Designed miniproteins, single chains, continued (5). Designs and how they scored, part 61

Each design is a single chain, and the fold is of that chain. pLDDT is the mean over its residues in the fold that is shown.

## One batch from the design tools (miniprotein)

Design m18095
Fold by ESMFold2-Fast:
Structure m18095 (fold): chain A 65 residues (1-65)
Amino acid sequence: MEATYVVVDSEEVTEIKAEDLKVGDIIDAISDNVIDHIKDSPDLAVSGAVDLDSGRSIGEIVKAE
């Protein structure tokens, strides 16, 4: 099953394929599909934050090392 991500760039939300995800990308929501793909990618990790005011989960793609 192909995983797609939602990347927030300034004021626009762009849907991208998992294979196009790179370090520095901000993802609007952290889902099980995103976490599973990152686990299968030894060079990538996610640094997540939760905005308590909106309840939104935001993740940043970082280098695993």
Scores: mean pLDDT 53

Design m18096
Fold by ESMFold2-Fast:
Structure m18096 (fold): chain A 79 residues (1-79)
Amino acid sequence: SAAVEERARREAVEALRELAAASSGEARELLLGLAEALAARDGDAVEELAAELAARHPEVARRVLERVAELARRTEAEL
């Protein structure tokens, strides 16, 4: 549903900003960029920034994937 998708998007944006606040340097800037791209519904920018994060900061990218998977599981449980 549109309401579930919008809530999931807002939760993901918030999670990315929280991860950025706990990070520094390039990883923080990439996480903030990813949050902004997701908030703007810019799928191309999301893919590009996610790929850059995975290539340059794999441990940070892993934490993002874990957090997204947790949010996806909660969203699925409400369907």
Scores: mean pLDDT 81

Design m18097
Fold by ESMFold2-Fast:
Structure m18097 (fold): chain A 94 residues (1-94)
Amino acid sequence: SEIEELLEEALRLAREEVERNPRDVFARLVYHELQEALEAYRKGDLKTALEILEGIINGFEQLRAQGRELSEGQERVLELVRRAAELLKEEVEK
């Protein structure tokens, strides 16, 4: 599944962000939420997976609204999550 591949890559990058910035609470939260989203997707709970991904996107947007610059890794995670959410929304609406 393209969605699963996007989520697995996002999870890998989120893990690298946690290892790079172990005191970043937001990085750890994103990593944990991506694990939950991937598990929900694999169980066929597409609506829960989508809600978690939308929550992650909102979290990144709130950080940027507060003037926080995203790392290159965080920007890549956001791009992957946005693409996965778009594809998943289409799948949920079918």
Scores: mean pLDDT 87

Design m18098
Fold by ESMFold2-Fast:
Structure m18098 (fold): chain A 94 residues (1-94)
Amino acid sequence: SDLELLSRLLVELLDLLSEMLKNPEKYKEQVERAIELLEEAAKRSTDPALRELLERHARRLREALENNASVEELIKLMQETIGELLERIRELAA
């Protein structure tokens, strides 16, 4: 369940990152969608540690967006979020 949840989330976040790279002028919309997906995944998570991880990443992106971070900084934060989710997927699959 959590492995399937995170695998789907990873694919969706990769699609959003791809859109940010293709249409950087729309980066705020993609980041807002990423925050929504992370928060929804946190609510569906049965593992408290996973929920906290997802909520932390959503908060980090939200704070950066509210502080008018550059598109480059938000891309970096999205890449870091994706990397940590991939590592968590590897741990759950092992």
Scores: mean pLDDT 87

Design m18099
Fold by ESMFold2-Fast:
Formats: sequence, structure tokens, C-alpha cells
Structure m18099 (fold): chain A 113 residues (1-113)
Amino acid sequence: DRLELVERAGRRTLESALASLGIEIVEESDSPLYDYLVRRDGEEYALVVMGFDDDIDELVARVLAALERLGIPVIVLTPTIRRDEVVEALRAAGLEVVEERVLGPYTFLVVRR
């Protein structure tokens, strides 16, 4: 399955990127709202991963639902090439991008309401 191969390559890059930023994976999500529960500097975040071909409106809907239902901040991991469209869509939805970090092919965005 091509999708499974692309996802596995993305997961390896994700895990390496998270470790480089001092982010610990607490658990893999069993929820469609987010992909991982992560911890950074003693604070928990819901991590939402966006792929190269993922729909921007679906990403925004996931982030809004995660913020509302979990009550914790969200980290969006987006391909760096898609960073501008993701930031614009999140801001258009009334969300604040409070932190941004670039690590090679990925950009990490800390998002709150």
C-alpha cells in the first residue's frame, strides 16, 4: 500500500524531528482528532500531523475540535512548503499561532484559541 509506505517514512522523520526539539511522545492517539499526545518542558500538547496532499479545511477542523474537546494546546506539524497556507487558514479560523519552529522538511506550529 503506497499510503502506508508514505506514512511510515513520515513517521520516522517526525520521531527524529520531535527528539531534536526536546519533544517526548507520551502516547499514540486512538482518536481521529489528533495523532500523538506529546510533552515539551513539562506541558502536554495534542500533535496533529499534516501531509503534503492533506486537505487544509480538514486540518483546521481537527485542530478546532482537539482544542475544544481536550482543553490542551495543539502542535501542528506541516510540510515547510505548505507553512504559509496552514498559518493563514488557522488564523482565518480565529486561532493564534504562538510559536513556530522549522526543522528541515517540517514546520512546527504551536496553536491556541
Scores: mean pLDDT 78

Design m18100
Fold by ESMFold2-Fast:
Structure m18100 (fold): chain A 64 residues (1-64)
Amino acid sequence: PRTLTPEEIKKIEEHLKKNFTPELQIASLAALYGETHPSLSPEEQEIMEELRKAREKVEAKLKE
């Protein structure tokens, strides 16, 4: 996927905050900012999948 702009990142952050618990939100934001561990736990993998879906929704709406 392409590099996200700061504006797109903020919209994704807001989207995640609406749909996830605070713990999952923190992990999702860390992954979004590149805080990726060498090996992801199953919980972190679920967060990455939800992040990918959130990115797709935001990018579809932005449609630049």
Scores: mean pLDDT 58

Design m18101
Fold by ESMFold2-Fast:
Structure m18101 (fold): chain A 119 residues (1-119)
Amino acid sequence: LEEKLKEEEEKLKEAEKNNDKIKQAVYLYNIGQLLEELGKLEEAKEYYEKAIKIAEEIDPDSALVVSGLYNLGQVLEKLGKLEEAIEYLERALELAKKRNDESTAKVIEEKLKEVKEKK
């Protein structure tokens, strides 16, 4: 995991140097996922927020925005921030439905149900 994190960080630096916003958003998201796997939840949250911000500037309805919002919601749930988690998961669900991505929408709906029951 640590080696993969270093590889994604180097890719992010290259994307920043080349002003490639699409690649920046993807690598920020990948770093967020790796940090989440390492249990670095606050750092994972920051990277997902950065990835979502850039992805929304490019295409607010993109699959990366949906994935970012979903994963940010899960990280917030793990941090005990249940109300914030629900807000981000609801945003992810609305976008998945707008994209006609039924499989992703079902996954998000089940997660929303789970988080709401914990509250």
Scores: mean pLDDT 87

Design m18102
Fold by ESMFold2-Fast:
Structure m18102 (fold): chain A 59 residues (1-59)
Amino acid sequence: AAAEREEARRAADRSVEGAYQHGRILAAEVAKVDAAAGQQLYDDIVAEAEALRAEALAA
């Protein structure tokens, strides 16, 4: 039980990390034109990744 939950947590953390990396690249590109829009895009991607992690841990 504990080992299964820990593996699910690691899988969720890996998914969130991937989203962070993609978000940083996209936000950097947008920030070249509009820094505020770039920050908003990053925040939106982070929020979605955190929601996916919470869903995976709840399953």
Scores: mean pLDDT 75

Design m18103
Fold by ESMFold2-Fast:
Structure m18103 (fold): chain A 85 residues (1-85)
Amino acid sequence: SPEEVKEKLNQILRETERRVSALELAILQSTDENERRALQEQALAVIEAAKEQIKAIEATTPEVKKLKEEALAYLDTTAEQLKQA
């Protein structure tokens, strides 16, 4: 159902946000360039894994397709912001 898919998308996004936020905090607190780069790579990998999970969700209705597109766009924006850090 669209509600079930929305809950799955929200769970993936919440888990991803928690993990990325923790890594962003670690990046901000790091004084080592190599450590910051490694943490940034970890954050981007977390986002990539989340995108693959979202892409794997079958979109059977226009509502679900739109929710997936919005979630993927959000993650793409987050990844681009991390690359500019």
Scores: mean pLDDT 86

Design m18104
Fold by ESMFold2-Fast:
Order: structure tokens, then C-alpha cells, then sequence
Structure m18104 (fold): chain A 99 residues (1-99)
């Protein structure tokens, strides 16, 4: 279920973090690599707001919160941030070890 998707995301995040550390990348580049690894990298015609909406909606769906996902998709920045924070908290032990 959602936990299996989170575990797959943790393994992916660890790989991305290892590459970022080797390259000496800052947090912005690390986030870019994460989006690219998730298949959500910004397209030339997409606004940063569109990218944030897609990421927030995906994370909220993974956590089984369709109301939060709908709000994030609609451009609610608070909902988008909440979805990211919930994802980071769920990944916290492994993500902190990787980063």
C-alpha cells in the first residue's frame, strides 16, 4: 500500500542524495534531482507553480489524502507545503541518514 510506495521513494531518495553529495550540490539542485527521479522535472512551458502542484498532489495521493491532493492540484500553496512536509516526516529516519 502507501508504505510500499514510500519505501521505494526512500530507496530512490538515498540514491539521489548519494549523487548530490558526490557533486557537492546545494538543496535546490538536490530537489531538482529528486523531481527528475520522480518523473516530475519542470517542463520548459510549465510554471514553477504547476510543478509544485503536481508534486504536492502526488505526495498527498501516496499518503491517501484525496482532499489535500485536490487542494494541492488547485494551486493551494499551503496544501502543497503540507504534503511535502508529511512526505519528509514519513521518510525522516532514512532521508536524514542519506542526506
Amino acid sequence: MALERIRALVELLQAVAAEAAKAGLDEREAIRLLLEALGLEPRPDDSPEDAASRLGALLAEIFGDPELAERARAGDREAQLEAVERALEALAPEARAAL
Scores: mean pLDDT 58

Design m18105
Fold by ESMFold2-Fast:
Structure m18105 (fold): chain A 94 residues (1-94)
Amino acid sequence: MDALLQTAVAQLQAVLAEARRRGESPEVVALIEEMLALAQELSKETDPARMAELLARIRELHARLVALTTDEALVERVEQAVLMLYIAVEEAKA
């Protein structure tokens, strides 16, 4: 697994644990769970086209998360993970 992909997955795991601990809404928790599942799938993928498809789905879920929550710290941590995933996908295309 790529180091950036592994770091992004670990960060999403930490964000999910924190969201559950804080009692975030079930909808917010479900979005982070789905993003984590897709990021784990992305970490095992080697086809750039499939990686791009998975990243696009993660970005759609991220947009929904931003619309549903006012927790800026949660959004920033998720944005950092999504950025790491984006860089890894772009590197895979090169």
Scores: mean pLDDT 83

Design m18106
Fold by ESMFold2-Fast:
Parts: C-alpha cells; structure tokens; sequence
Structure m18106 (fold): chain A 76 residues (1-76)
C-alpha cells in the first residue's frame, strides 16, 4: 500500500541519518539508492496525491543532500 511505502521511506531516511552520523557513507549511499527505488514505486501509485508525492520527494532529497554534504566533507 501507499502508506506502507511512505512508512518504509521514512524508516530509510532515519537509517540514512544514523549512518551519516556514524561516518558510514558507503552504506548511507546504498540506503539512499533504496529510497530512490521506493520513490519510483510511489510515483507509479495512482492513489498518491500531489502532497504525498511532494513529501516523499522532499524526504528523499533531504537524505541525498545530507549524504552528499558528508561525502564532500570527508573527501580530504
């Protein structure tokens, strides 16, 4: 269901935050890839409202930005 996909996306977002805090950027990137695959499923769900699509995309972008900022900091 859409609610299940949204719940999974939120759970992966929390996991990404924890992995970034731990400096585990390789695993954080893998989790962001999983979020991207869930987002593709959410966008194909015809029951998803524009608000739900926006919130899902915002959650994915937030996780992606956090990982990329941490990677740039660690690239020294």
Amino acid sequence: SLSSLMSQLNSLHQQTTDLVAQGNLAQANQVVDQMDELMKQITKDSSASYIELFLAMATLVDAWVAVKQAERAAAR
Scores: mean pLDDT 86

Design m18107
Fold by ESMFold2-Fast:
Structure m18107 (fold): chain A 73 residues (1-73)
Amino acid sequence: SIEEGKKLWEEYHAGMFGKNGEGVPGTVAPNLATDVDRETLLEMLRNPEKYGLPKLGLTDEQIEALVDYIMSL
């Protein structure tokens, strides 16, 4: 759900993308506050190491909820 995705964003994004979603300087990961397509966002969250992001141990269901929230912005 969007509500569940929002809670995951607030809890985990600070570790992945900075507290404000501003991105991590020096990485290839885009700022998630900009328009990113659903497929790219799913790939980044399912394969974070490919994008220089830390593993957060999220399930596929949690990743989909988080993506649904971000796409709703």
Scores: mean pLDDT 62

Design m18108
Fold by ESMFold2-Fast:
Structure m18108 (fold): chain A 70 residues (1-70)
Amino acid sequence: MEKFKSVREAIKKAIDEGKILKVTLKNGEERLIKPFQYDEAADRVYGYDLDKKEGVILPLSDIEKAEVIL
């Protein structure tokens, strides 16, 4: 439970501050994402994948770790 709390806090902070979010997925893949919106009801983040240059929707259930890059 604490793990998901820290992921949610990182997402909200990145959106609020306009920062880049480094996301580690459960499959071990790392992505750099600029988040635009967090859907609390569905536990999903909407953003832009900087490596793939496309919009992305990530469910929190797929996220192992998230951190704000300063």
Scores: mean pLDDT 79

Design m18109
Fold by ESMFold2-Fast:
Structure m18109 (fold): chain A 90 residues (1-90)
Amino acid sequence: MKSPEEIVEETRKLVEEAKKLYEEYGDTLSEKQKALVERNLASMEALLEWMEEMLETEDPNDPRVHLLLLVHHIAVGSSLYLMKRIVENS
């Protein structure tokens, strides 16, 4: 089972992948697609920041904290998937 710290680190990698995707393909997107991708990336970064704050303020050994980190990790992964689909359809 991944630790809370490992979940946050894996989520950070997803956000980095999203940033690279935007850097590589952002200029090929329409103005509307670019705005959607930028909004999506901002949401992913906000979720990661919240997860990092949770590691600082909550007990990471609490199973409920672990579950919330996993839920946010899945949300970030889903956002990256949607972002990849926008880029592929551009």
Scores: mean pLDDT 83

Design m18110
Fold by ESMFold2-Fast:
Structure m18110 (fold): chain A 72 residues (1-72)
Amino acid sequence: SMKKEKYVKEMDEYYQEAVKLALESPEQATLASRAGGIQTLRDKARQGTVEEAEKYREEAKKLYEEAKKIAE
């Protein structure tokens, strides 16, 4: 499904940005944990339904927003 592929792509982008934040921050352990959470949700989205992928993408976005706040 193109819609599911879009959600997985957005989650991969959140993961890549969270990894960059972890590499550049003194809070590496906390940020790495957030990145790992996004990765887990992305992998679940690949195996799930479109509805599940949408919910996992929403949770991944929240983890990414938390990572951004921690990195500041």
Scores: mean pLDDT 85

Design m18111
Fold by ESMFold2-Fast:
Structure m18111 (fold): chain A 80 residues (1-80)
Amino acid sequence: SKIKEDALKGVERAKGMLEQARKALAGNKEAEEVLEELEKAIEEAKEKIKKAKSDEEVLEVMKELDKKLIEAGEKLRSLL
C-alpha cells in the first residue's frame, strides 16, 4: 500500500525531527521527558502501521500520531 509506505516515511521524518529537538534542548530535563514520551508514541505508531490491515487503519494511526506531535510541541513551548 502506498499509504502505508508514505506513513512509514512520515514516521521516519518525525524521528529525524525528534533527534534535532533533542540536540537543541539537551540539558532541559522537563523537555527531555516530553521528548521521551514522544519517541515512545512514534515507535508505537510505527508498529501499528506495520500491523495495519487497511489504509483506513493506517490513516487513523497517523491522525493519533499527529495529535501527539501537536500536544508535545505545545508542552515544549510551555516549558521554555
Scores: mean pLDDT 84

Design m18112
Fold by ESMFold2-Fast:
Structure m18112 (fold): chain A 111 residues (1-111)
Amino acid sequence: DPAAEAARAALEQQRATLAENVLRSAEEAAEELRKQGLDETAEEVLRHARLAAEAILAGDWDSAARHLAEAITLDISAKLKDKSKLPEVRDAIREIMDEIAASLRERQANL
């Protein structure tokens, strides 16, 4: 079915674009963290972003969401003035990312 082939090619291209955007955003966040002397945190953000990008390319939205949540939590945690709120922030980010992953899985399953 030419329409199904075109739809799969478009989805693969959309995943590639999303993975590229994740890596670009992580590089920008890492550069900002490095300017603040947070080199180890910057490398952890990049590590989780790379794992998220690989998961996106594989269509593994659960792994992508988990690694994105970790990257975002590390970046926000480094910038958070009140560290007592870290558990709250972490849990909120994970919940939001899990909801996004569930939505993307449902959309992919309907193709």
Scores: mean pLDDT 81

Design m18113
Fold by ESMFold2-Fast:
Structure m18113 (fold): chain A 68 residues (1-68)
Amino acid sequence: MEDDVLLALALMAEAIGDYETAYRLFKELHERGVITEEELRTRLRNMAVQAEKEGKIDLAKKLREEAE
């Protein structure tokens, strides 16, 4: 199913540290009703922390703003 493919891709992107792709895919999953608003916000906050640790400061700021 399309949603299953998107979820698998989002989880893979997050696992390899491709937070830009993971963010886009998790947002799409939320828009499709696959994940809740609360789950999306939690994932964005967690990805922001990891992006900041990797020196991706602008991305971390964007992820935090989207989680609000």
Scores: mean pLDDT 82

Design m18114
Fold by ESMFold2-Fast:
Formats: structure tokens, C-alpha cells, sequence
Structure m18114 (fold): chain A 87 residues (1-87)
């Protein structure tokens, strides 16, 4: 299974994303477009996990646009937990 990141790792990742906010936002928007395009072609059993990942990444993007570090950290924790369930 994928390791659960520590609070210190989540903090450092959130700070790094906020420091590079403009570049990260452009990358996330592209990744979201590609994920949405691919979603209908995925096996039915995978679709709920990818839909949840899309929702979490959209919320992460909103938190980054707002500069809300605590909201960024919350979405990162949820993404890590989702990844652990799939692995």
C-alpha cells in the first residue's frame, strides 16, 4: 500500500504548491481536463475512484486559488487516503 504522509510532509507539500501556485494551477487544470475526457472509457469499477479524485483535485485547485493553506492540506490528506484505498 502507498505510505500515509505525515503532517509535516503534508505541510511541506502544501507550502511548495502555494509557492508555485500559478504553475500548479495550470498543470492541475490540464490534468483535470484529461481525467474527465478519459473517465467514460475506464472500467466501471474504477470510475467512482477517478470521479472522487477529480472532485478532490478541483477542491485543491479552489483552495490554491484562494491561498488557503489549511484547505490545501485537507485536500492533500483526502487524496492520500483515496490513493491508499486504491493501492
Amino acid sequence: SLPVPSDEQIEAQAELLLENREEVLERLEKELEEARKMLPSLPAEMQPFVEEAIELVEKLREALEAGDKEAVKEQLRKLAELGRKVA
Scores: mean pLDDT 83

Design m18115
Fold by ESMFold2-Fast:
Structure m18115 (fold): chain A 101 residues (1-101)
Amino acid sequence: MEKLEKIIEAVENDNIEELGKILQEARDNNDVITESVALMVITAMKLNIDKEKIIKALKEVKELYEKEPNDIEKFKELLIKIAKELGLPEELINLIEGLLS
């Protein structure tokens, strides 16, 4: 994921506008992993989830990317797990599951 560091920086700076730009660029490039991460993060920020929890989750995604960057199934499992742990809406979980299928 080429944009993961930018997503982490945008969260640290409360920059939802930059996250929206990353999301749109991911969609334009059919980067379903980056799209799923950006959607999850934007939703968590809008729901006022603790920034520290979001950053911790993003570090887990970064660790998976460094070990197994092409394993879409493992990204799907990790992102669904994170979304459930953060209490994100079922509609978002279903959207991420569809994107990574």
Scores: mean pLDDT 83

Design m18116
Fold by ESMFold2-Fast:
Structure m18116 (fold): chain A 84 residues (1-84)
Amino acid sequence: EAAAVAAALAEGLAALREALAHPEELSPDELLLAQITLELLEAARDETDVPLAELLERLSSEALARAARAQGDEALAAQIEALA
């Protein structure tokens, strides 16, 4: 299971990085969603020893907050962290 999850994450990361290699073809909303997804998948890859459901709940909030900060929206990042 851990190996299968790691393989799926690696494939998802590769596909997402390929999409992000052409950011000029993405709308601002698509770019933000892609960045959130990339941070979530990268964080999940490093935590393969925890249950997937718990990992997704925790890392979704962390990835969203980090993506919001990367976009300069500290108020949104703080709101996400308060809800986590």
Scores: mean pLDDT 63

Design m18117
Fold by ESMFold2-Fast:
Structure m18117 (fold): chain A 61 residues (1-61)
Amino acid sequence: LYLGSFPESAIDQVREIVEKERGSFAVTSDGKLLVQLPETISADSRQQLEALGGKLSLSKV
């Protein structure tokens, strides 16, 4: 499972990638986007998310 955080200014682009990869996201009270993505996301999608100024970390729970 990938976990990430993104600025609210990227919401439209991040949302499309998260929906494409069948992930989920939530907006925090401080206006950041928190995302959860399956480990099966494409390398292209991961690179696009990192280019949007987000931080992705792999967590296996």
Scores: mean pLDDT 76

Design m18118
Fold by ESMFold2-Fast:
Structure m18118 (fold): chain A 106 residues (1-106)
Amino acid sequence: SHMEALAEGIRRLAGGNARFYERVAEIAKKKSPEGAEALRRLAQAYRDLANATPEEIPEKMARVDAVQAELRALADANPEVGKAIEDATKEYRDEEGARIRALADA
């Protein structure tokens, strides 16, 4: 029960992150196709984690960490790519925040 609740929490967070990075990748594509591709790989790693069995969770979490490290290395090597990802992330958060505020007070 406790272990299943923890696994379910991890899967839900992973699913949310997968959707987030997929949306950010779509925005980033306009300025950085390379950054968008790296973000799509991260979204896929999170999707795999969201669909993981309890036994697979450590392996899929390690994969997410590895892909995040690759994304950081890419941004460090190519500051323009890093900025495009940062700008796309901010744009998505601003759009989603505005949508949530429009639905707020319901």
Scores: mean pLDDT 86

Design m18119
Fold by ESMFold2-Fast:
Structure m18119 (fold): chain A 81 residues (1-81)
Amino acid sequence: MSPIEKFVEEVKKLLEEAKVPEEVKKRILDLLNQAKEHYEKGDLESMEKSLLEAYLLLAEVDEELAKRFAKIATEFFKEIK
């Protein structure tokens, strides 16, 4: 499993566990899919922008969930840098 695929699966599990509103969940999943596409193309800057947008969206709904997302994202960035 690639680092980005592992990251996406960990975030999906986090969203299911936290029971985020469906509209927010769909938007986060779209941003994660965009980040995966950018990663596969080697566009790390656009990938990071998509992940930042997902973080900001989560922070509006649940600060603790956003904090957990940031920890998962930090682990992912350590694997790819």
Scores: mean pLDDT 82

Design m18120
Fold by ESMFold2-Fast:
Structure m18120 (fold): chain A 69 residues (1-69)
Amino acid sequence: MSALRLAAIHDLTRFGEEALKQVSGEARERAEEILRETLERLRTAPDEETGKIAREGIERLKEVLEEAS
C-alpha cells in the first residue's frame, strides 16, 4: 500500500471516528454510510486520487455534523 493511500485512509478514519462520537440516530447512520462509501472508493482508486477522495469524504462528514448541530 502506498504512503499517499495510507495517509488518506488515516485522515478519513480519524475524522470519521470523531464525527461518529458527535452524532446519533439518523445522522450517525448517514455518517457511517459516507465513511463506508469513501473507504470503498479509496480501495479501488488510483493512488494519486486518494487524497482528493478522502477530502471529499471529510467535507461530506462535516456537512452531517453541521446539520446535526
Scores: mean pLDDT 82

Design m18121
Fold by ESMFold2-Fast:
Structure m18121 (fold): chain A 90 residues (1-90)
Amino acid sequence: DALDLITDERIRRLAERLMREVGLSPFTAASVASLAISLGDVYGVPYEEAERIALEVSREVYEKYSKSSGGVLLLKMNDAVAQAIKEKAK
């Protein structure tokens, strides 16, 4: 599955937390975790902060778009998480 393809342990751990704590599907969790950690590395946001941002922002987006299609939910989550990581770096 999507989690089995994750070689970065930080991304895998965050994806597992997104599934358990937010209720995201494996594919959505893997996508959001990969984006948050990768952008965190690029913009110099520490892992702990990138993890907190991903969890908090994903909860907010899930509450707002939980009844939308999986594709819309994924796009909205990725956009919101990317924006939040970039803002934290400023």
Scores: mean pLDDT 82

Design m18122
Fold by ESMFold2-Fast:
Structure m18122 (fold): chain A 67 residues (1-67)
Amino acid sequence: VDLEAVAEELVKKTGMSREEALRYARKAKALLGPDASNEEVLEKALELIEKNGRTREEEREKLREVL
């Protein structure tokens, strides 16, 4: 699996930073295992991004309090 290639595609699809995209690609690969293709890792990473998008809204609200 080429994590940099997956991250590059994630950047194009989501507009996030390359570093953030790499983190999602690594998580997806870890969940799917070493046999996963770039395409499978990309699909899983997009799923993780969708879940974390909701967490990001919660994080922004908390930032106004103390963070």
Scores: mean pLDDT 71

Design m18123
Fold by ESMFold2-Fast:
Structure m18123 (fold): chain A 59 residues (1-59)
Amino acid sequence: SFAPLELIQRGLEILEANPEGLTRSQLQTALKVSPATLSRILRALERLGVVEVDGVYRL
């Protein structure tokens, strides 16, 4: 299953505005999505080059 394109794009914009990175919980709050929807968004973001180190996601 795929995350909505609008949420993926919003996730990218939020990460671009926060170059130091954001935790999973900060991204969930910013996107206003369920944990399951966030997991789908994060999988899509990682395919687009977003990296995760010690629970922090960044471009």
Scores: mean pLDDT 85

Design m18124
Fold by ESMFold2-Fast:
Structure m18124 (fold): chain A 98 residues (1-98)
Amino acid sequence: ELRELVRELLKALEEGDLEKAKELRDELHKKGVSDVEIAELIGEIYDEQGDKVKAYAYYLLAAIQNKDFDKALEYAKKLAELDPAMDVEAVKETLAAL
Protein backbone atom coordinates (compact mmCIF):
# COMPACT_ATOMS: atom_id res chain seq x y z
CA GLU A 1 0.00 0.00 0.00
CA LEU A 2 1.28 3.48 -0.92
CA ARG A 3 0.22 4.96 2.45
CA GLU A 4 2.18 2.23 4.28
CA LEU A 5 5.31 3.11 2.26
CA VAL A 6 4.82 6.77 3.27
CA ARG A 7 4.56 5.70 6.95
CA GLU A 8 7.82 3.73 6.53
CA LEU A 9 9.43 6.82 4.94
CA LEU A 10 8.24 9.04 7.82
CA LYS A 11 9.60 6.51 10.37
CA ALA A 12 12.99 6.47 8.58
CA LEU A 13 13.06 10.30 8.60
CA GLU A 14 12.17 10.44 12.32
CA GLU A 15 14.89 7.86 13.12
CA GLY A 16 17.45 9.81 11.04
CA ASP A 17 17.93 6.90 8.62
CA LEU A 18 18.45 9.09 5.55
CA GLU A 19 19.65 6.18 3.39
CA LYS A 20 16.42 4.21 3.96
CA ALA A 21 14.39 7.42 3.53
CA LYS A 22 15.98 7.98 0.08
CA GLU A 23 15.27 4.37 -0.97
CA LEU A 24 11.61 4.63 0.11
CA ARG A 25 11.18 8.00 -1.64
CA ASP A 26 12.67 6.51 -4.84
CA GLU A 27 10.27 3.53 -4.57
CA LEU A 28 7.30 5.92 -4.17
CA HIS A 29 8.46 7.92 -7.23
CA LYS A 30 8.80 4.66 -9.20
CA LYS A 31 5.16 3.91 -8.31
CA GLY A 32 4.08 7.31 -9.65
CA VAL A 33 3.76 9.15 -6.32
CA SER A 34 4.93 12.79 -6.56
CA ASP A 35 6.77 14.75 -3.85
CA VAL A 36 3.56 16.82 -3.51
CA GLU A 37 1.55 13.66 -2.76
CA ILE A 38 4.22 12.39 -0.33
CA ALA A 39 4.15 15.71 1.57
CA GLU A 40 0.32 15.65 1.70
CA LEU A 41 0.29 12.05 3.00
CA ILE A 42 2.93 12.84 5.67
CA GLY A 43 0.82 15.86 6.68
CA GLU A 44 -2.25 13.60 7.03
CA ILE A 45 -0.30 11.13 9.21
CA TYR A 46 0.89 13.92 11.54
CA ASP A 47 -2.66 15.39 11.61
CA GLU A 48 -4.03 11.96 12.67
CA GLN A 49 -1.37 11.90 15.45
CA GLY A 50 -2.45 15.38 16.64
CA ASP A 51 0.85 17.04 15.64
CA LYS A 52 -0.68 20.12 14.00
CA VAL A 53 2.66 21.99 13.68
CA LYS A 54 4.26 19.21 11.59
CA ALA A 55 0.99 18.56 9.73
CA TYR A 56 0.64 22.21 8.62
CA ALA A 57 4.37 22.40 7.78
CA TYR A 58 4.03 19.46 5.35
CA TYR A 59 0.75 20.82 3.93
CA LEU A 60 2.55 24.16 3.36
CA LEU A 61 5.43 22.34 1.62
CA ALA A 62 2.97 20.44 -0.62
CA ALA A 63 1.10 23.66 -1.54
CA ILE A 64 4.39 25.42 -2.44
CA GLN A 65 5.53 22.45 -4.57
CA ASN A 66 2.11 22.45 -6.29
CA LYS A 67 2.28 26.26 -6.92
CA ASP A 68 -0.97 26.70 -4.93
CA PHE A 69 -0.01 30.04 -3.40
CA ASP A 70 -3.42 30.73 -1.78
CA LYS A 71 -3.32 27.37 0.02
CA ALA A 72 0.35 27.86 0.96
CA LEU A 73 -0.45 31.23 2.57
CA GLU A 74 -3.45 29.68 4.41
CA TYR A 75 -1.25 26.95 5.96
CA ALA A 76 1.53 29.47 6.74
CA LYS A 77 -0.99 31.55 8.73
CA LYS A 78 -2.24 28.44 10.59
CA LEU A 79 1.36 27.45 11.36
CA ALA A 80 2.11 31.02 12.62
CA GLU A 81 -0.80 30.70 15.10
CA LEU A 82 0.93 27.63 16.60
CA ASP A 83 4.51 28.97 16.24
CA PRO A 84 4.80 32.79 16.70
CA ALA A 85 8.33 32.71 15.21
CA MET A 86 6.81 32.02 11.75
CA ASP A 87 7.03 35.18 9.62
CA VAL A 88 3.90 35.20 7.42
CA GLU A 89 5.02 38.39 5.59
CA ALA A 90 8.31 36.70 4.60
CA VAL A 91 6.27 33.74 3.24
CA LYS A 92 4.08 36.17 1.21
CA GLU A 93 7.21 37.85 -0.24
CA THR A 94 8.74 34.45 -1.14
CA LEU A 95 5.53 33.27 -2.87
CA ALA A 96 5.27 36.58 -4.80
CA ALA A 97 8.85 36.04 -6.08
CA LEU A 98 7.95 32.58 -7.47
Scores: mean pLDDT 77

Design m18125
Fold by ESMFold2-Fast:
Structure m18125 (fold): chain A 93 residues (1-93)
Amino acid sequence: SLAERAERLGRPDIAELARLADEYEELRRNGELDDEKVLELLERVLELLARLRAEEERRPLAPEEREILREVAERLQPLVEEARPLMEELAAA
C-alpha cells in the first residue's frame, strides 16, 4: 500500500495522507459520507499538507516520496471537489 511505502521511507505524514484517502474512499463506497465528515477529512488533509510543506523547506522530497505524494493527491482530489461547495455555503451563512 502507499501508506506502507511512505512509512518505509520515514514519511509518517505522507502515510497518514494515504490512510485519509483510504478512509474517504471507504466512507464514500459505504454511503456513510455526510457533509460534516467531508469537512472533517478535508481539515485533517490540509493540516497534514501544511506540515509536509514546512518539512519540505528543510529537506527536499526524494523522487519516490514525490511519486507517492502525487498518487495520494490524485486520490484525495474528489474530496477537495466535494468540500468546495460546502465551504462556499458555510462562508455565505
Scores: mean pLDDT 81

Design m18126
Fold by ESMFold2-Fast:
Structure m18126 (fold): chain A 90 residues (1-90)
Amino acid sequence: ASEPGEFAELARAVYNHDLEKALELAKRLSERDGVPLLEWLAVIGYAAILVEKNVPPLLAITQASVLVYRKSEEEKKEIAEKGLEILKNP
């Protein structure tokens, strides 16, 4: 389970289009939680998509974590790819 402060750190990285920091956090959280890296990449990617649609960053992370849980592995990969492109191209 993620601490609220970690969601705030992720939200800040997404808001700032800091791809390197977002990837670092995704790796650390996946290793800590014992989940595939794709889970956190999909959460970050979905949050980036939501922030582009004017959802507040912290709310985007919390909504993304719930919404990603309901997605297939294929959908998670697509969301991660699209969202990370948003962070790469400010």
Scores: mean pLDDT 81

Design m18127
Fold by ESMFold2-Fast:
Structure m18127 (fold): chain A 76 residues (1-76)
Amino acid sequence: SEEERKRMMELVEKMGEYIKKQVESGEELAEELRKAFEEGLRSGNVQETLNEALQKVAKKIAEEKKEQEEKLKEKL
């Protein structure tokens, strides 16, 4: 449907912006997202590939953030 096309385009744009930000703060995570996006475009399964990669990256970021917060609390 046309609505699904628009949603997919918005997701692609949002991912592009997110990748740009992550390149500055975390190159490795940004590369994993870039790879998943490129492979999704190649295979035609952009949504599934992107969702799986996004979940993996989000979980890793959440764990790293939690560890950083705990270390900051120890110094305070």
Scores: mean pLDDT 68

Design m18128
Fold by ESMFold2-Fast:
Structure m18128 (fold): chain A 71 residues (1-71)
Amino acid sequence: SPIDEIKSAKTGEELRDIVNRVTEELLSDPSLTEEQKGGVRETRLVIMDLIDKGELDEARDMAIQALRVLS
């Protein structure tokens, strides 16, 4: 699952690649509303900023929480 992949990511590079892939899959999902897709885009920007700052635990927690909200 995407959550298990995010939990297993050891580096910012691994986490960035997983988050980008999952985000693109979500943005391509026709069942998501435009409001939900807007939230996905905003959340990705925050996660990428956290990764760039080396705040990997915070980035990981935010990504997991966002996926749980969309479930």
Scores: mean pLDDT 86

